# Ledger of designs, part 50: designed miniproteins, single chains

Each design is a single chain, and the fold is of that chain. pLDDT is the mean over its residues in the fold that is shown.

## One batch from the design tools (miniprotein)

Design m1832
Fold by ESMFold2-Fast:
Structure m1832 (fold): chain A 59 residues (1-59)
Amino acid sequence: MSAEELSELGKKYKEGKISKEEAKKALLDMGFSEEEANEALKSLDKFEQALLRKYLEQQ
C-alpha cells in the first residue's frame, strides 16, 4: 500500500465521501482486524493514526 492510497482513504472518510461501513471494509481489506478497524473508526484522529501505523508496519 502506498502513502498516497492511505492519505486518499483518510481524506475521503474525513470529508464524508465514504460511509463508516465503507471505511471499515477498506481497513479490513488492508489487513486490519475487526477490533482494530472498530477502534480506528471511533474518531478521525484514531483513523489517521491507524492508517499511518499500518503503512509504517508494511515498510
Scores: mean pLDDT 74

Design m1833
Fold by ESMFold2-Fast:
Structure m1833 (fold): chain A 92 residues (1-92)
Amino acid sequence: SSEIEKAIEEVKEAAKKRGGSAKIEVKGDELKIELGGLSPIQLTALSLWLIGLELDGAEVKIKIEGDKLEIEIGGLSDDQIVEILRRVKSLL
């Protein structure tokens, strides 16, 4: 999807502007996001949002190592992938 590609590039640019990095993969209904160079505030905000998403019934896998966050979310429509990427951008 052209909208998914745009949302991916927007997250990558947001991470870069903050001195970090983003790697994003979409495989069917699965979204994998790897963020690096996160501040403690960014990591806290992202983690709280992801916990909320899991409590709302989303299948979320979270891995935190230092200033790095890896998230995997399954069962997503294209519109949901775009919404999640836009939310990640807003929390960077």
Scores: mean pLDDT 85

Design m1834
Fold by ESMFold2-Fast:
Order: C-alpha cells, then sequence, then structure tokens
Structure m1834 (fold): chain A 85 residues (1-85)
C-alpha cells in the first residue's frame, strides 16, 4: 500500500466510524490491512485529540507527502502527537 493509499484508507475508516469506540475503529483499520502498530497509534491520537482533530492532521499530511517517507515515519509522527497532547 502506498503512503497516499494508507492515509486515504485511515481517513475513510474514521469518517465512516465517527460514532464508534476506539476499539471498534482499531478493528476496522485491521480489517482494511492497516499494520497493528499504526492502528494502535491512530487510536491513541483519537483518545488525545478526537476524530475530527485526527482527520485534520491526516489531511495536512496528505497535502505534505514529503513529511512521510514510509509507514514507520507515519507511526513516529502519530507517537510524537500523543506525547505533546
Amino acid sequence: MSIEELLDTIIKVLKENKDSSPEEIKNELLKKGINPELADAVVEVIKKMGIEGVLMLLDSLKENPHLIKDENSLIDILKNVIKKV
């Protein structure tokens, strides 16, 4: 999966599951083939800043693809957000 496809998949799951629990969102991400570590990082950011905040962050990252070299870079960005909020 490309980084753009990865971001689009996460954004779609979040938009379709705005009323879902963090555990349900994690399960939907895993069903779409998202790495468990990345799914966990997304869920932890949702707990800190809410789904709308995460959607704004992911849209910003999609507009700035040079910030994400690979899936590990995305995980690191999300973990850094968790530490600051």
Scores: mean pLDDT 81

Design m1835
Fold by ESMFold2-Fast:
Structure m1835 (fold): chain A 70 residues (1-70)
Amino acid sequence: MPKITPEEAYKRILEIMQKAMDEAIAKGDTKRAQALIDRLETLAEQFAKSNPEIAARVQALIDEARAKLA
């Protein structure tokens, strides 16, 4: 099928961010993990208005990261 939707492109970007987050947490670098969480929160707010399903997935990633840091 032709073309990738913008939603699919954002999904790939989120996977890259999740991998970076996991690496920061594995190293115990809480400062980097927090910076990535702040970035994800900004994306979730932007997507909440236009695409709430993607915003919910971003929020789930934030919740998982926070659970690992708690």
Scores: mean pLDDT 76

Design m1836
Fold by ESMFold2-Fast:
Structure m1836 (fold): chain A 100 residues (1-100)
Amino acid sequence: GSSEKKKLVEEAKELLKRAREALEKGNFEEALEEVERVLEIAEELAEKYGDLEEAKELLEEAKELALEILRKSEDKEIILRAIGLILRAIGLLFDIELKE
């Protein structure tokens, strides 16, 4: 319902804030986990609630954070996970464009 959707949006925004803080501290693993959860929330907002605009905004911000992790990390596993999240975000954004 509307209340559940609002809680998901609030959770996603808090996760993005925590991901940025983790990234600034060099905690790339934590930042990746937060970004991945944001992608899951954005997908649910689009598919279950039809909130394409909110989902798109969250996906674009999550993609930017994953790109920044990719740029700043020297760990091959972190880099590969960041690439995976970037590709997932692009795929979800494309799916939203097809529904608009």
Scores: mean pLDDT 88

Design m1837
Fold by ESMFold2-Fast:
Order: structure tokens, then C-alpha cells, then sequence
Structure m1837 (fold): chain A 87 residues (1-87)
């Protein structure tokens, strides 16, 4: 899972949003570590946001917040995705 996190972060950094989505989803399905799962939701929401898939970014951020309600990054990603969808 740590290796998948590094691959997801690297893909996001390089602008390979499809690979970032793939690796983030693999982490969410395979990991039992809350911190790793949280980071994967953050990466997944950011990747969808950067792809312009605002509805998916909103869905992922909302679901992540239902599990991690006080996470500031997910709140900011949700607000940004909602703002972009209205534009």
C-alpha cells in the first residue's frame, strides 16, 4: 500500500490523472490503514478535480468526509469541486 501511495502521488504530480485514479482506487480497496485510506481519498478527489470530472470529485470528497468528517483537505477539495461545477 505504501508503494501504491508513492505511485499515486507520482502520477498526480506528473499529470497522469488516470493512473492516479487507478492507484488511489487500488489503495482504497486493499488497505485497512485509516491514514492510508484517507490519503487515497484525498488523491482520488484531487485527480478527478484536475481531470475536470467535478461530479466524481464531489462524490469522492463527500464519501471521504463521511468516514473522516474533520479532514480539512477533503473539505477544501469538496468546496473547490463544487465551485468549479458552478462555473
Amino acid sequence: TEELLKKAEEALRKGDFEKAVKYANEIISKSTDDETILRAFELLAEAYLKKGEYDKAIEVARYGLSVFPDNERLKKLLEEAEKKKKE
Scores: mean pLDDT 84

Design m1838
Fold by ESMFold2-Fast:
Parts: sequence; structure tokens; C-alpha cells
Structure m1838 (fold): chain A 70 residues (1-70)
Amino acid sequence: MLEQAREQMREIAREGAEEVARGTPDEGNAVVARTGKEIVDIGEEAGLSREEIERLLQEMGRLVGAALAA
């Protein structure tokens, strides 16, 4: 179910952004890499297009940026 996969990916992105905001910059780099891989893996398994996965990765990047700026 694509809707469930999108929600799961957004939740992972949100949790990753919060983890980055709570940790050190060095830890943040590892969290971003791990979270990004999880999002790609879920999107590919669910049959999401490359475009959709890329958009969700960009959304994660924006959430991380916002969390660090707060």
C-alpha cells in the first residue's frame, strides 16, 4: 500500500531529523546516511517511483535543516 509506505518514510524522516537535532554534528552525518538508506529501501520495496523517493529524501533534508535551525 503506497499510502502506508509514504507515511512510514515520513515518520522515519521525522525521527531521523529529531535524532540529528539532539546529537553532535558527527553523529548527525551517520544518522542522515542511515535514515536516507531506510527511506530508499522502503520506497523501492513499496514500488514507489525514483521521482517519489527523491522527493521524500528532499523532504527529509528540509526537516533536518529546520530542526538544526530551531
Scores: mean pLDDT 76

Design m1839
Fold by ESMFold2-Fast:
Structure m1839 (fold): chain A 135 residues (1-135)
Amino acid sequence: EEKERLIEEYLNAGKFYLSLGDYEKAIEFYRKALELDPENATAHLNLGRAYLKLGKYDEAIKHYERAIEIEGEDNATALRNLGEAYYKKGEFDKAIEYYEKALKINPNNQRAWDLLAEAYEKKGETEKAEEYRKK
């Protein structure tokens, strides 16, 4: 059907512009996909990424939370990205909470350990930061 093809076309265009670093165009196309399919977790996840890159942290958080709600709390990538958005907003306690949730799902994610260490360092907890960097 034309609607299903159009959704796929918008998702592909969004992905293309996201890969080029054209975050505003990526947002435009992912929003068009969501007008046709409001429950598309991939569109919400990638909208979050684009908003994060533009420094629109509250918008990034909303879309990451929606992606987690749709796909479930076992998505370590979405949880880590949500933590990164809180970190960029300066909410280090929230960032730590979501990085720890991501690490419970995937303990071998070195990037999540590094981000957790950085968040503790921002709180002045240097000993904890050094402990997590050794993981």
Scores: mean pLDDT 86

Design m1840
Fold by ESMFold2-Fast:
Structure m1840 (fold): chain A 72 residues (1-72)
Amino acid sequence: MELSEEELEKLEKEFKEASELAEEAEGDKEKLLELLRKIAELLGEELPKEAESWSVEELKRKALELVKKYFE
């Protein structure tokens, strides 16, 4: 259950694209949450229930934290 570099790069790109759309639409925010949950699951982390209430910026920040932990 470890991410390959290619899979991680693809996921990061999808997350970035979705995050820009989500700043304008709630439906895209749901996709951001799904992508963040996938990242967390792959890293053995669980998202807090509060994540459903997070802003797009908070979701982006959390994804960045998790990705950095994976490479550190």
Scores: mean pLDDT 68

Design m1841
Fold by ESMFold2-Fast:
Structure m1841 (fold): chain A 71 residues (1-71)
Amino acid sequence: MEKLEEWLTKTIVENAGLTSPEAIELARRIAKTFVEAIKAMDAGDEDKANELFTEAQRLGRELTELIAKEK
């Protein structure tokens, strides 16, 4: 799962053109949250997985706002 987390982080950073440490760290947190959601689904914890997917989406919104403010 570490490889999936790194792949997701790189995908977010590359697609959004992130250069600030803060934005890159937020992208990593988004990736980690998605990986934890997948682990929760594998464990059969659908409620936890849904919360984690929702959290990842919320973090994605925060990243978008951060990028807009840093301009």
Scores: mean pLDDT 79

Design m1842
Fold by ESMFold2-Fast:
Structure m1842 (fold): chain A 77 residues (1-77)
Amino acid sequence: MDFKTLSEEEVEALREKIKEAGLPKEDQELMEKLLELALAGKHKEAKELLLEKALEKAKAAGDKEAIEEVEKALKEL
């Protein structure tokens, strides 16, 4: 049973929460891309995309600890 994989029901619940939260367009586009990859069964690619975006934000902030954590997570994929 793929309980570690986002189901379509979980994806729909996330979409509802995103709409309710009124997220910025950038975050909406990121979430939509993540949902597309998850629905296509590309869970590793979805995780990589999320981690790459986290890495970009950490680098922009100059947060060395966050950069190291994200790079470690990318290596573990």
Scores: mean pLDDT 71

Design m1843
Fold by ESMFold2-Fast:
Parts: structure tokens; sequence; C-alpha cells
Structure m1843 (fold): chain A 72 residues (1-72)
């Protein structure tokens, strides 16, 4: 059902938000590491963070479309 699909997408968003929180903690710990290796890791984690935030936005838009269908 649309309700079940919406619930599953909301659970997926919660899982991705937890991954984002862990990445933000790792980024915060690395921000003072000025080594080439530390900077490279910081950049890689920052790119991953942006990717996860983009995925959450796509899932939120999908939920909005499904909720519109549900309200018909």
Amino acid sequence: SLEEEIEELKKKIEELEKEIEELKKEIEELKDDTSKEGVARLVALSIRLIGLEFEIELLKKKIEELEKELKK
C-alpha cells in the first residue's frame, strides 16, 4: 500500500540520518588534522555527507508525492 511505502521510506531516511550523524562526528574529529592524509579523508567524508543529504532530499520528495496520492 502507499501507506506502507511511505513508512518504509521514512525508516530509510532515519537510517541515513544516523549515518550522517556518524559522518559529522568523524569530520569534526578530523577538522584539526592538517596532514595530507587527514585533509584527503576530510574531503572524502564531506563528499559522502553531501551524497547522503542529497539521497534524503530525493526520498523526502518521493514521500511528498506519495502523500499527495494518498490524500486523493
Scores: mean pLDDT 83

Design m1844
Fold by ESMFold2-Fast:
Structure m1844 (fold): chain A 68 residues (1-68)
Amino acid sequence: GEEIEEAIERMEEAIAAGDKKAIEEEIKRLEELLKKYPNERAAWTTLAGGYYALGEKEKAEEYFKKAA
């Protein structure tokens, strides 16, 4: 839905800007959305990218597996 697409765009913008606080805020938003919509592959991939950008590589890899 639109809310997931907006969260993905905001995360991509935050990662591109290197804005750690914005990345952390969008991680929380995507985690809440994925509790309601667990089959949104793009959102799981984006969440993993956010964790990777924060240097949390192991957690990022776990979420990339959920996107598969």
Scores: mean pLDDT 83

Design m1845
Fold by ESMFold2-Fast:
Structure m1845 (fold): chain A 110 residues (1-110)
Amino acid sequence: IDELWEDIYKKAEEEYKKNPENPIARAFVAAGYADRGDVEKARELLPYLEEAIKENPDNAALYTALGRVYLALGDYDKAIEYFKKALEIDPSNEYAKRLLEEAERQKAAA
């Protein structure tokens, strides 16, 4: 069900252990913290994720990871913004579309 996302987190954790300063690995580790309910650790990594996007503006996966963190934090407006940006870069990304729908649904309910 989330096997692809679990594999991405696993690879990011391995890279993060080798190069803890790697902004891409740091972004996916933060998304993993958010998905596992460790929202405080995910929040602490937010400045590094925003820097990663500035250095890698065409990486759709980074926008998806940052959107996932904001979704877990309850910042639905930022989550929606980042998922839309990911889809602007990769319109065929079914996972990002699903997350966007989830964020819009949660915003409407809030």
Scores: mean pLDDT 76

Design m1846
Fold by ESMFold2-Fast:
Structure m1846 (fold): chain A 75 residues (1-75)
Amino acid sequence: DVEKLLAPVPREKADELVRRVEQSPDATPEDIAMVRRAAERGLTPADLLIMGAVFSALGHREVGQILLDAANEHI
């Protein structure tokens, strides 16, 4: 469903996601800054899927899973 993949995540949910990433033990300051910047610009579930896959591939598995779980909540 392309419409759901491209629908912006509500600001309150984006802010919640930033807090979840900040609480992750494998999140670096750069990871937190990247997710925060994306949330400020507007996040879509497609963005969350791409970012989650990239972070997982880089070995930041918990951050990656948080982002993928958030994407699934909005699809």
Scores: mean pLDDT 80

Design m1847
Fold by ESMFold2-Fast:
Structure m1847 (fold): chain A 109 residues (1-109)
Amino acid sequence: AAEERALDLLVGTVAAVTRAALLGDAELVRETLLATAARLEGLGFPEAAEVLREAAPKVVEATEAGDAEGAIRLAKEAAVEAARRIGGEEAARRVAERVDEAVAAARAG
């Protein structure tokens, strides 16, 4: 279903942003978040896409400042809020759990 695909995309995006932020690659962080926003809009979730577009400058700024932990935190918060716009509080809870695991896996390599 489109909702399940959108939530999976958000979790994968946080993992990708975690890797990029740990490398200090602010441009890859920006490209990843904007590409995911475009895909969410294509899946029928423009409000979730807007959450990521609004968050992208803040995540990029944290990455450019060398604050990888801040960038990861902001990306996780944006993904959870985007999930809330897609499927309400239940979707937000499911994504919150999965993004913590995804971040841990991304840090391990």
Scores: mean pLDDT 91

Design m1848
Fold by ESMFold2-Fast:
Structure m1848 (fold): chain A 90 residues (1-90)
Amino acid sequence: MRPSEDEINLALIEMQAAVLVASAPRLTPEELREQMDFLVKRLEEAAKTMSPETLKKAAEIVKDNVRRAGELAGVPELAEETVKRIEEIV
């Protein structure tokens, strides 16, 4: 059984979000913002093709990981700005 395109896209988004958290303590605020922007752009692209239910699940995963990355990098305000941008997509 091949996974659906939605399942593949969800897995890729989850992996990218996990990488953000893993790298966050080593990133500058500027680098962290750039990585968070990549996740926002990924969700914007996914919104064009992904089912609404899967998109909502992807957005929740990204929001959770963005908040965690912000805490680890010491810039929780940047994380909340990114979360607000994600909430405008879904």
Scores: mean pLDDT 83

Design m1849
Fold by ESMFold2-Fast:
Structure m1849 (fold): chain A 66 residues (1-66)
Amino acid sequence: MVLRVTDTGNARGFSAAALLAIGTPGAEVEAVGKNTLRVTVSGSQAVADALAAQLSSIPGVKVQRE
């Protein structure tokens, strides 16, 4: 699964989202732009779904599935 995570103007939320993604086993994080991360999740669908839900719950970020 590939997720696009975009900063909506809340630096704390974006930083928290980046740290969560980096700390997730099987997730690769790539900076696509100044305020945008591409997160590639390998492994189980359950891990990918859990990460997407957690990221979407963080204020100040927008999460889109590619």
Scores: mean pLDDT 79

Design m1850
Fold by ESMFold2-Fast:
Structure m1850 (fold): chain A 85 residues (1-85)
Amino acid sequence: APEQAAVGARKGYIEAGTGGDPAALGASEWAQRGAEKGVPFGPDETAAYAAEGASEGAMRHNGPDAWTAAQKASYGAALGAREGA
């Protein structure tokens, strides 16, 4: 689950077209951390924490205009976490 959340977050960020490698990495790293935190609570919580982490990671590297990229990263992280669960 955590590894798939990280992959999903990075793909979602890249798909948004903003192209920042550090932000994509930040989204993937924080998605993985979020998924790990959610694992004890089940697949839905794992996906939710992964999505939150991906959004936070993306925003930390791109600033306020990165909202669309953060949304795409969080969606990808949630899907990845669910597929890996």
Scores: mean pLDDT 67

Design m1851
Fold by ESMFold2-Fast:
Structure m1851 (fold): chain A 74 residues (1-74)
Amino acid sequence: MEELEKLAEKIREAAEKGDLDTVRQYANEVAKKLEELGLKDVAEALRRMAEDPTASPEDIAEGVEYALKLAKKK
């Protein structure tokens, strides 16, 4: 979880700067980690959001935070 939280912090910083490429890169990394934890559906939802051409950096960052909140409940 600590590693995922650190990735989420990097995503928040990149989103604040409007760096969409960095946000997408780290969001996909979070999705891979969530899949390794058995949260396949959550990982797939996050990947779709990261690859959505209409999604803003802030939308993707919010999606990551929500995915981590779901992971913590397990």
Scores: mean pLDDT 79

Design m1852
Fold by ESMFold2-Fast:
Structure m1852 (fold): chain A 91 residues (1-91)
Amino acid sequence: MSTKKSVGSDLTIDESIAEALGRMMAAVAQLMAKRGKLTPEDVEELARRMRELGVSDELIAELLERIARAAEEAGLEEVAEKARELAEEIR
């Protein structure tokens, strides 16, 4: 099916802002992982900040899985395991 999740960022300003920020943080973390600069502690801080911003646990878990995947591709297995562990814990 086509995108059912795509609703305008204006639908719910607080929720949409939280989602946008979560996605941006995940993108930055993915870039940091590719550069070999992401640490397990950074992933914990990102997950915590996403939660404080009101990002849903489900979305945080999805974003952490994307970070884990990027870390694995970069050879940062410790970071990937931490991100995966946090995703499981949050669920």
Scores: mean pLDDT 76

Design m1853
Fold by ESMFold2-Fast:
Structure m1853 (fold): chain A 77 residues (1-77)
Amino acid sequence: MNNEEAKKLIEEAKKLIEEGQKAFEEGDLEKAIELYSKAAQLAHKAAQVGDEKLKEEARKLLTEAGNNLGDAYEALK
């Protein structure tokens, strides 16, 4: 089981969500969308590997990134 890989993907996704939130606050909606989309992709990959607890954490991050992405799209147009 690639729990170490899952943990790294989760950590990277968290950082991208933080960077996306900063871009959103700065009004850089296109950058926020890019960062949240990347975070969602990494969270999705993490949800395919690791143990049940890591998969649950990854699914929560995927939901968070998806919600943030939706907010950014609404703010953009």
Scores: mean pLDDT 83

Design m1854
Fold by ESMFold2-Fast:
Structure m1854 (fold): chain A 74 residues (1-74)
Amino acid sequence: EAEELVEEAVRLVREAREAIERGDKERVSQLKEELERLIEKLKELKARYPEHAAKLDMAIHGAEETIEAAEKFL
């Protein structure tokens, strides 16, 4: 469960960076919304499973940095 969401975050971060490189504003907007939704789920899991906090924090941080990059690009 937690590992699956961390892998999803890594994938969405990579796709968002690639979309920014291509100048695909529509795709960047979609991926930003997906990352925002995923961060909410990751924070809920962190509260429920503190043993996974380090992995979840890393995923949350990466997603937040990517959202900032997307906002500056859009």
Scores: mean pLDDT 82

Design m1856
Fold by ESMFold2-Fast:
Structure m1856 (fold): chain A 90 residues (1-90)
Amino acid sequence: MAEYLEKLAERAEELGRETGEEELFEAAEHLREAARALREGNVEEAIEHLEEALEHISRAEEALKDAPLEVQVRVSVEAIAVAVALTSLK
């Protein structure tokens, strides 16, 4: 799981660089913090960071509603992936 969250963080950061959307960089930071918490055995802290990451991605989806469809799809796929990871830990 932790390595998977690191890959999700890399994807969010890449989308942030492509779009200039700050919310995606915030999401990436929370995904990295969730991965760190899991490596330390702190599942509760990881859940909190995943919930924060999902909120930031949701704000990014709203901010990018007029972006090209390909970008909108990629942000939505990221949101689904984070939501699945969150559900897997609960």
Scores: mean pLDDT 86

Design m1857
Fold by ESMFold2-Fast:
Structure m1857 (fold): chain A 65 residues (1-65)
Amino acid sequence: MDFKEGDIVRALRDIEKKSEEELELKKGDLLKVLKIVDEEHVLVESLKTGKRGIVNKKDLEIVEL
C-alpha cells in the first residue's frame, strides 16, 4: 500500500499497544501519517487524542477526504 506523509488513514481493527513506541487504536479510528518509518511501519498521530505512535501499514487503510 502506497502511504504518504499527510495521508489520513483509518484503523482496520483494534490494535493493542505492545511497546512504548506503539499506539493503542480502536477499529475506525482516524489518524494522520507523519512519517514513513520503514516498508511495514508508519508514524501516525490520532486525530481524536493527538497521541503519536508507530503502527503497521497492514492494519491501516487510506481515507479519501
Scores: mean pLDDT 78

Design m1858
Fold by ESMFold2-Fast:
Structure m1858 (fold): chain A 73 residues (1-73)
Amino acid sequence: SEAEKLIEEAEKLLEEIERMLKEKAPLEEIMKKMKELAEIYYKIMTDPDTPEETKEKLKKRLEELQEKIEKLR
């Protein structure tokens, strides 16, 4: 389904952003990827067919990632 594809895209972006943070990529590039992730995240959160457990896990991962980025500044 489209929801499954969006979840896969979100997971790939999360992994890419985590890699970029470890590699000390430019903050502007990290923020660009975060914006892409936020757009996909919004689509997943507003999808009624996506399980609540999946939404909750993704939300926690995004919050952890945001905290890591904030500590970088």
Scores: mean pLDDT 81

Design m1859
Fold by ESMFold2-Fast:
Structure m1859 (fold): chain A 70 residues (1-70)
Amino acid sequence: SLKEKRLAAFNEIVTEEAERLQKDVDEIRAKLAAGEITPQEGGDELIRLFVEHSGRLGERLAAKMAELEA
């Protein structure tokens, strides 16, 4: 059914984006632990990352839901 296809697509996109976010956060944390970036720089990178992640997640979900309704 269309409802099952939407739920499957939602879960796939959310899972993929969550895994990407976790990896990117872990990379920033590793740089902080290694002293490669300052706490201020790390905070700025995390804010930028979360803004970019939110935008991409929303765009991917909107595009996929529109595709499934066509």
Scores: mean pLDDT 87

Design m1860
Fold by ESMFold2-Fast:
Structure m1860 (fold): chain A 82 residues (1-82)
Amino acid sequence: MEELEKKIKENPNDVEAYVRLALEYLREGKFEEAIKYAQKALDIDPNNAGAHYVLGLAYRKLGKTEEAEKYFKKAREIILKN
């Protein structure tokens, strides 16, 4: 985590680093932090399938099933279109 945070400080537009950091927070059960960093990735690249997928997983873990399905649908649409 700290290594990814350092990469973001050195390159604030590193979409991959934000997605990776969100996945690390998701793995640690820090779902709100995972949402925060996945949203930052989408602020830079709105069509990032990985960021939408992480948001879906995090919202599902928080019991927000409707929000989770919306993000999973967007991730699938991006993958199928590209």
Scores: mean pLDDT 82

Design m1861
Fold by ESMFold2-Fast:
Structure m1861 (fold): chain A 79 residues (1-79)
Amino acid sequence: GMMAEIERILKRLRELIRETVKEAEELEKKGRFDEARLLLEIAIGLLRIWLGIAKLIGEEELAKGLEELIEELEERLKE
């Protein structure tokens, strides 16, 4: 029975990450670069937690995708 609850929590984490990245992009469009940077840093932190979980449960394809997304967002922070 616990798998459904775990999947629900992980779905919420994924949704939060997507929302945070989207909000950062909207702030960048408004010229609010410091706030956008902070949200991207938060999203990267959440993605690293997600990556740690993926590695612990042996989801190698998910872990690879999360590593690629983290690298993409870290490059955006350097701009």
Scores: mean pLDDT 82

Design m1862
Fold by ESMFold2-Fast:
Formats: C-alpha cells, sequence, structure tokens
Structure m1862 (fold): chain A 100 residues (1-100)
C-alpha cells in the first residue's frame, strides 16, 4: 500500500539523517551534505505517498523544518548544531512512520 511505501521511505530518510549527524561529528561535511540531500529526496517522495493524517503531516513538517535548520547550521559551519537538527528531524520521521 502507499502507506507502507511512505513508512519505508520515512524510516530510510530518518536513517540517512542519523548517518549525516554521525558524519558531521566525525568532521565529514561532504558525506553529511550528500546524506542530508538524499534524505530530502526520500522525504519528498514519502510526503506524496502518505495518507491524509494531520498528526503525520505535522510530524513531517517538523522534520522538514529541522532538516532546513540543520542545513543552515551546516552552511554557518556549526557542525554540532547541524547534527542535533538532523537527529531531531530523524526522530520526527520515526514517529510519523510509527503512526502509519
Amino acid sequence: SSAEEAKELLLAAAELLREAADALLAGDVQKAASLASAAGILLAAARNLAPEDPEVERLIEEAEEHRRRGDEALDAGDLEAAAEHYREAARALEEAARRL
């Protein structure tokens, strides 16, 4: 079902964001940027497949905002703040997936 596909994509995006956070803490900015970008593509696909659920929509929006703030922190050179935002985004996506 589209809900099962959305769940798999949300969990895959969450894993990529956790890996991006770990890469930043290891100082690998290029790897983190690539992983965060890939997560964004999966998240966009998941949003298109997700059923109409206001709580799931809010959690996805929360994850998108944290990913955006993570990208901004990364552009500013704040790797620790970027890693925290990517982990917060991953947590919101995992919660959204649990509701599907």
Scores: mean pLDDT 90

Design m1863
Fold by ESMFold2-Fast:
Parts: C-alpha cells; sequence; structure tokens
Structure m1863 (fold): chain A 96 residues (1-96)
C-alpha cells in the first residue's frame, strides 16, 4: 500500500528519510552511495546531512545504479519509500 506522507508529522518524515538512507548505506556501503548521489563520503557519514537528502532522487538513483528502474512499476515509483523498499527487497532476492 502507498504511504500517505501528508499524514506523517515532520519529525516522523525526518526519521523515515534517515532510516531509508541508512538502509541504502547498509546495502551498498557509504562509498557507493556517495558516488551514486555525487556527494562526499563525509556527507553520507553526517546524520544531519542525511535528513536533507531528497528521497525521490535517492530512490531513483539507487534503482538506476542497481539496474532495477525498469523492473519497478510506475505506481511504486510515485512513492519514494515504496520504491526504496522494493529495491532493497529485489537486491536481497538477487543475493539469495
Amino acid sequence: MPIDDSKLSEEAKRKQRRAMVELAIELIGKRKLAEMLGVSVGFVSDKERLEKIDLSELAKKFAEYEGLLDEIPEKVQESPMMMLATVAEMLKEREA
């Protein structure tokens, strides 16, 4: 189901953004994430800067970097949270 971001408090949205970026770091590591986003490794190591990352751009760049963008339905691409979760699940299935 799509997540209704409008119903989340700003604090909850900030925590979700941070959690999604931390998930990406866990999956591909800080160096690859920094390269994918075009930022420094120091940027992705700074938790306050992670809260400023555009989740929509992150989700799309992550999917493109892993070659999964075409495998993700357009409906899922409308939600950055669902898109990141879908990419994470597909990566786990590929490593199994």
Scores: mean pLDDT 68

Design m1864
Fold by ESMFold2-Fast:
Structure m1864 (fold): chain A 60 residues (1-60)
Amino acid sequence: SSLERRIAVLESAKGILEAAIAFLEAHRDKFSPEQVARDLAALRAAIAALDAEIAALKAA
């Protein structure tokens, strides 16, 4: 269904963002503390938004 496809795409996008966080945290010493803080905040906010949308789609 189109609904299941939408959820799968969002979950895939979330996985990519989680991998980006893991990469950034593993290589934290190679970046400025300010840039790391900014990027982590942005990535976590994006994951929270995806989680909210996935939850809303599953509740429908």
Scores: mean pLDDT 89

Design m1865
Fold by ESMFold2-Fast:
Structure m1865 (fold): chain A 76 residues (1-76)
Amino acid sequence: GRARKLLEEGKKFLEEGYKLLKSENKDDILRGIGLVLRGIGLLVEAALIAKKNGDKELYEEVLEVAKKFGLDLSSI
């Protein structure tokens, strides 16, 4: 469903964003920041949809993915 697609998109943006943040190039770092922020937003939306729909398994998967990137979304 929608929440699964948002989780997959959020993962991709976070992976690409964190890769760019390791660059010595200012433009790549700025792009990386934008991708990380977008990825966080997608994970938050995925968590909210999963929680609202009672999809505990997907909700826990979103929180676990967030933890791998150093993000605590457990307050959602």
Scores: mean pLDDT 88

Design m1866
Fold by ESMFold2-Fast:
Structure m1866 (fold): chain A 107 residues (1-107)
Amino acid sequence: DAEEIIRRYEEIQQRLKELFENKDWEGMIELFNEILGKELPEEEARLVVLLHALTGMSPEKALEFVKKHGPEETKEYLRKLIEEKKKTADEKVLEKLEELEKELEEL
């Protein structure tokens, strides 16, 4: 039980890291839908992925956040969070934050 749960968690984290490094948003959306056992609308799925990436919230907690606040309030929260993180980011983290900000603006 515990060993299988840990292995599945590690497999998911590795897959997610590879998808983020390849900027494979379609793959990330598919993975999050698999984890959640749902077929989320694309905008909602992208917001869940961005919340996870920026906050470390589980996919389930990120989905609860989007459902509670709606897409527009979630986008505003994410913009503010990116701005705050940019204040203390090194050059590599700043580049990643700028990429995530661009993805958010394309929603």
Scores: mean pLDDT 77

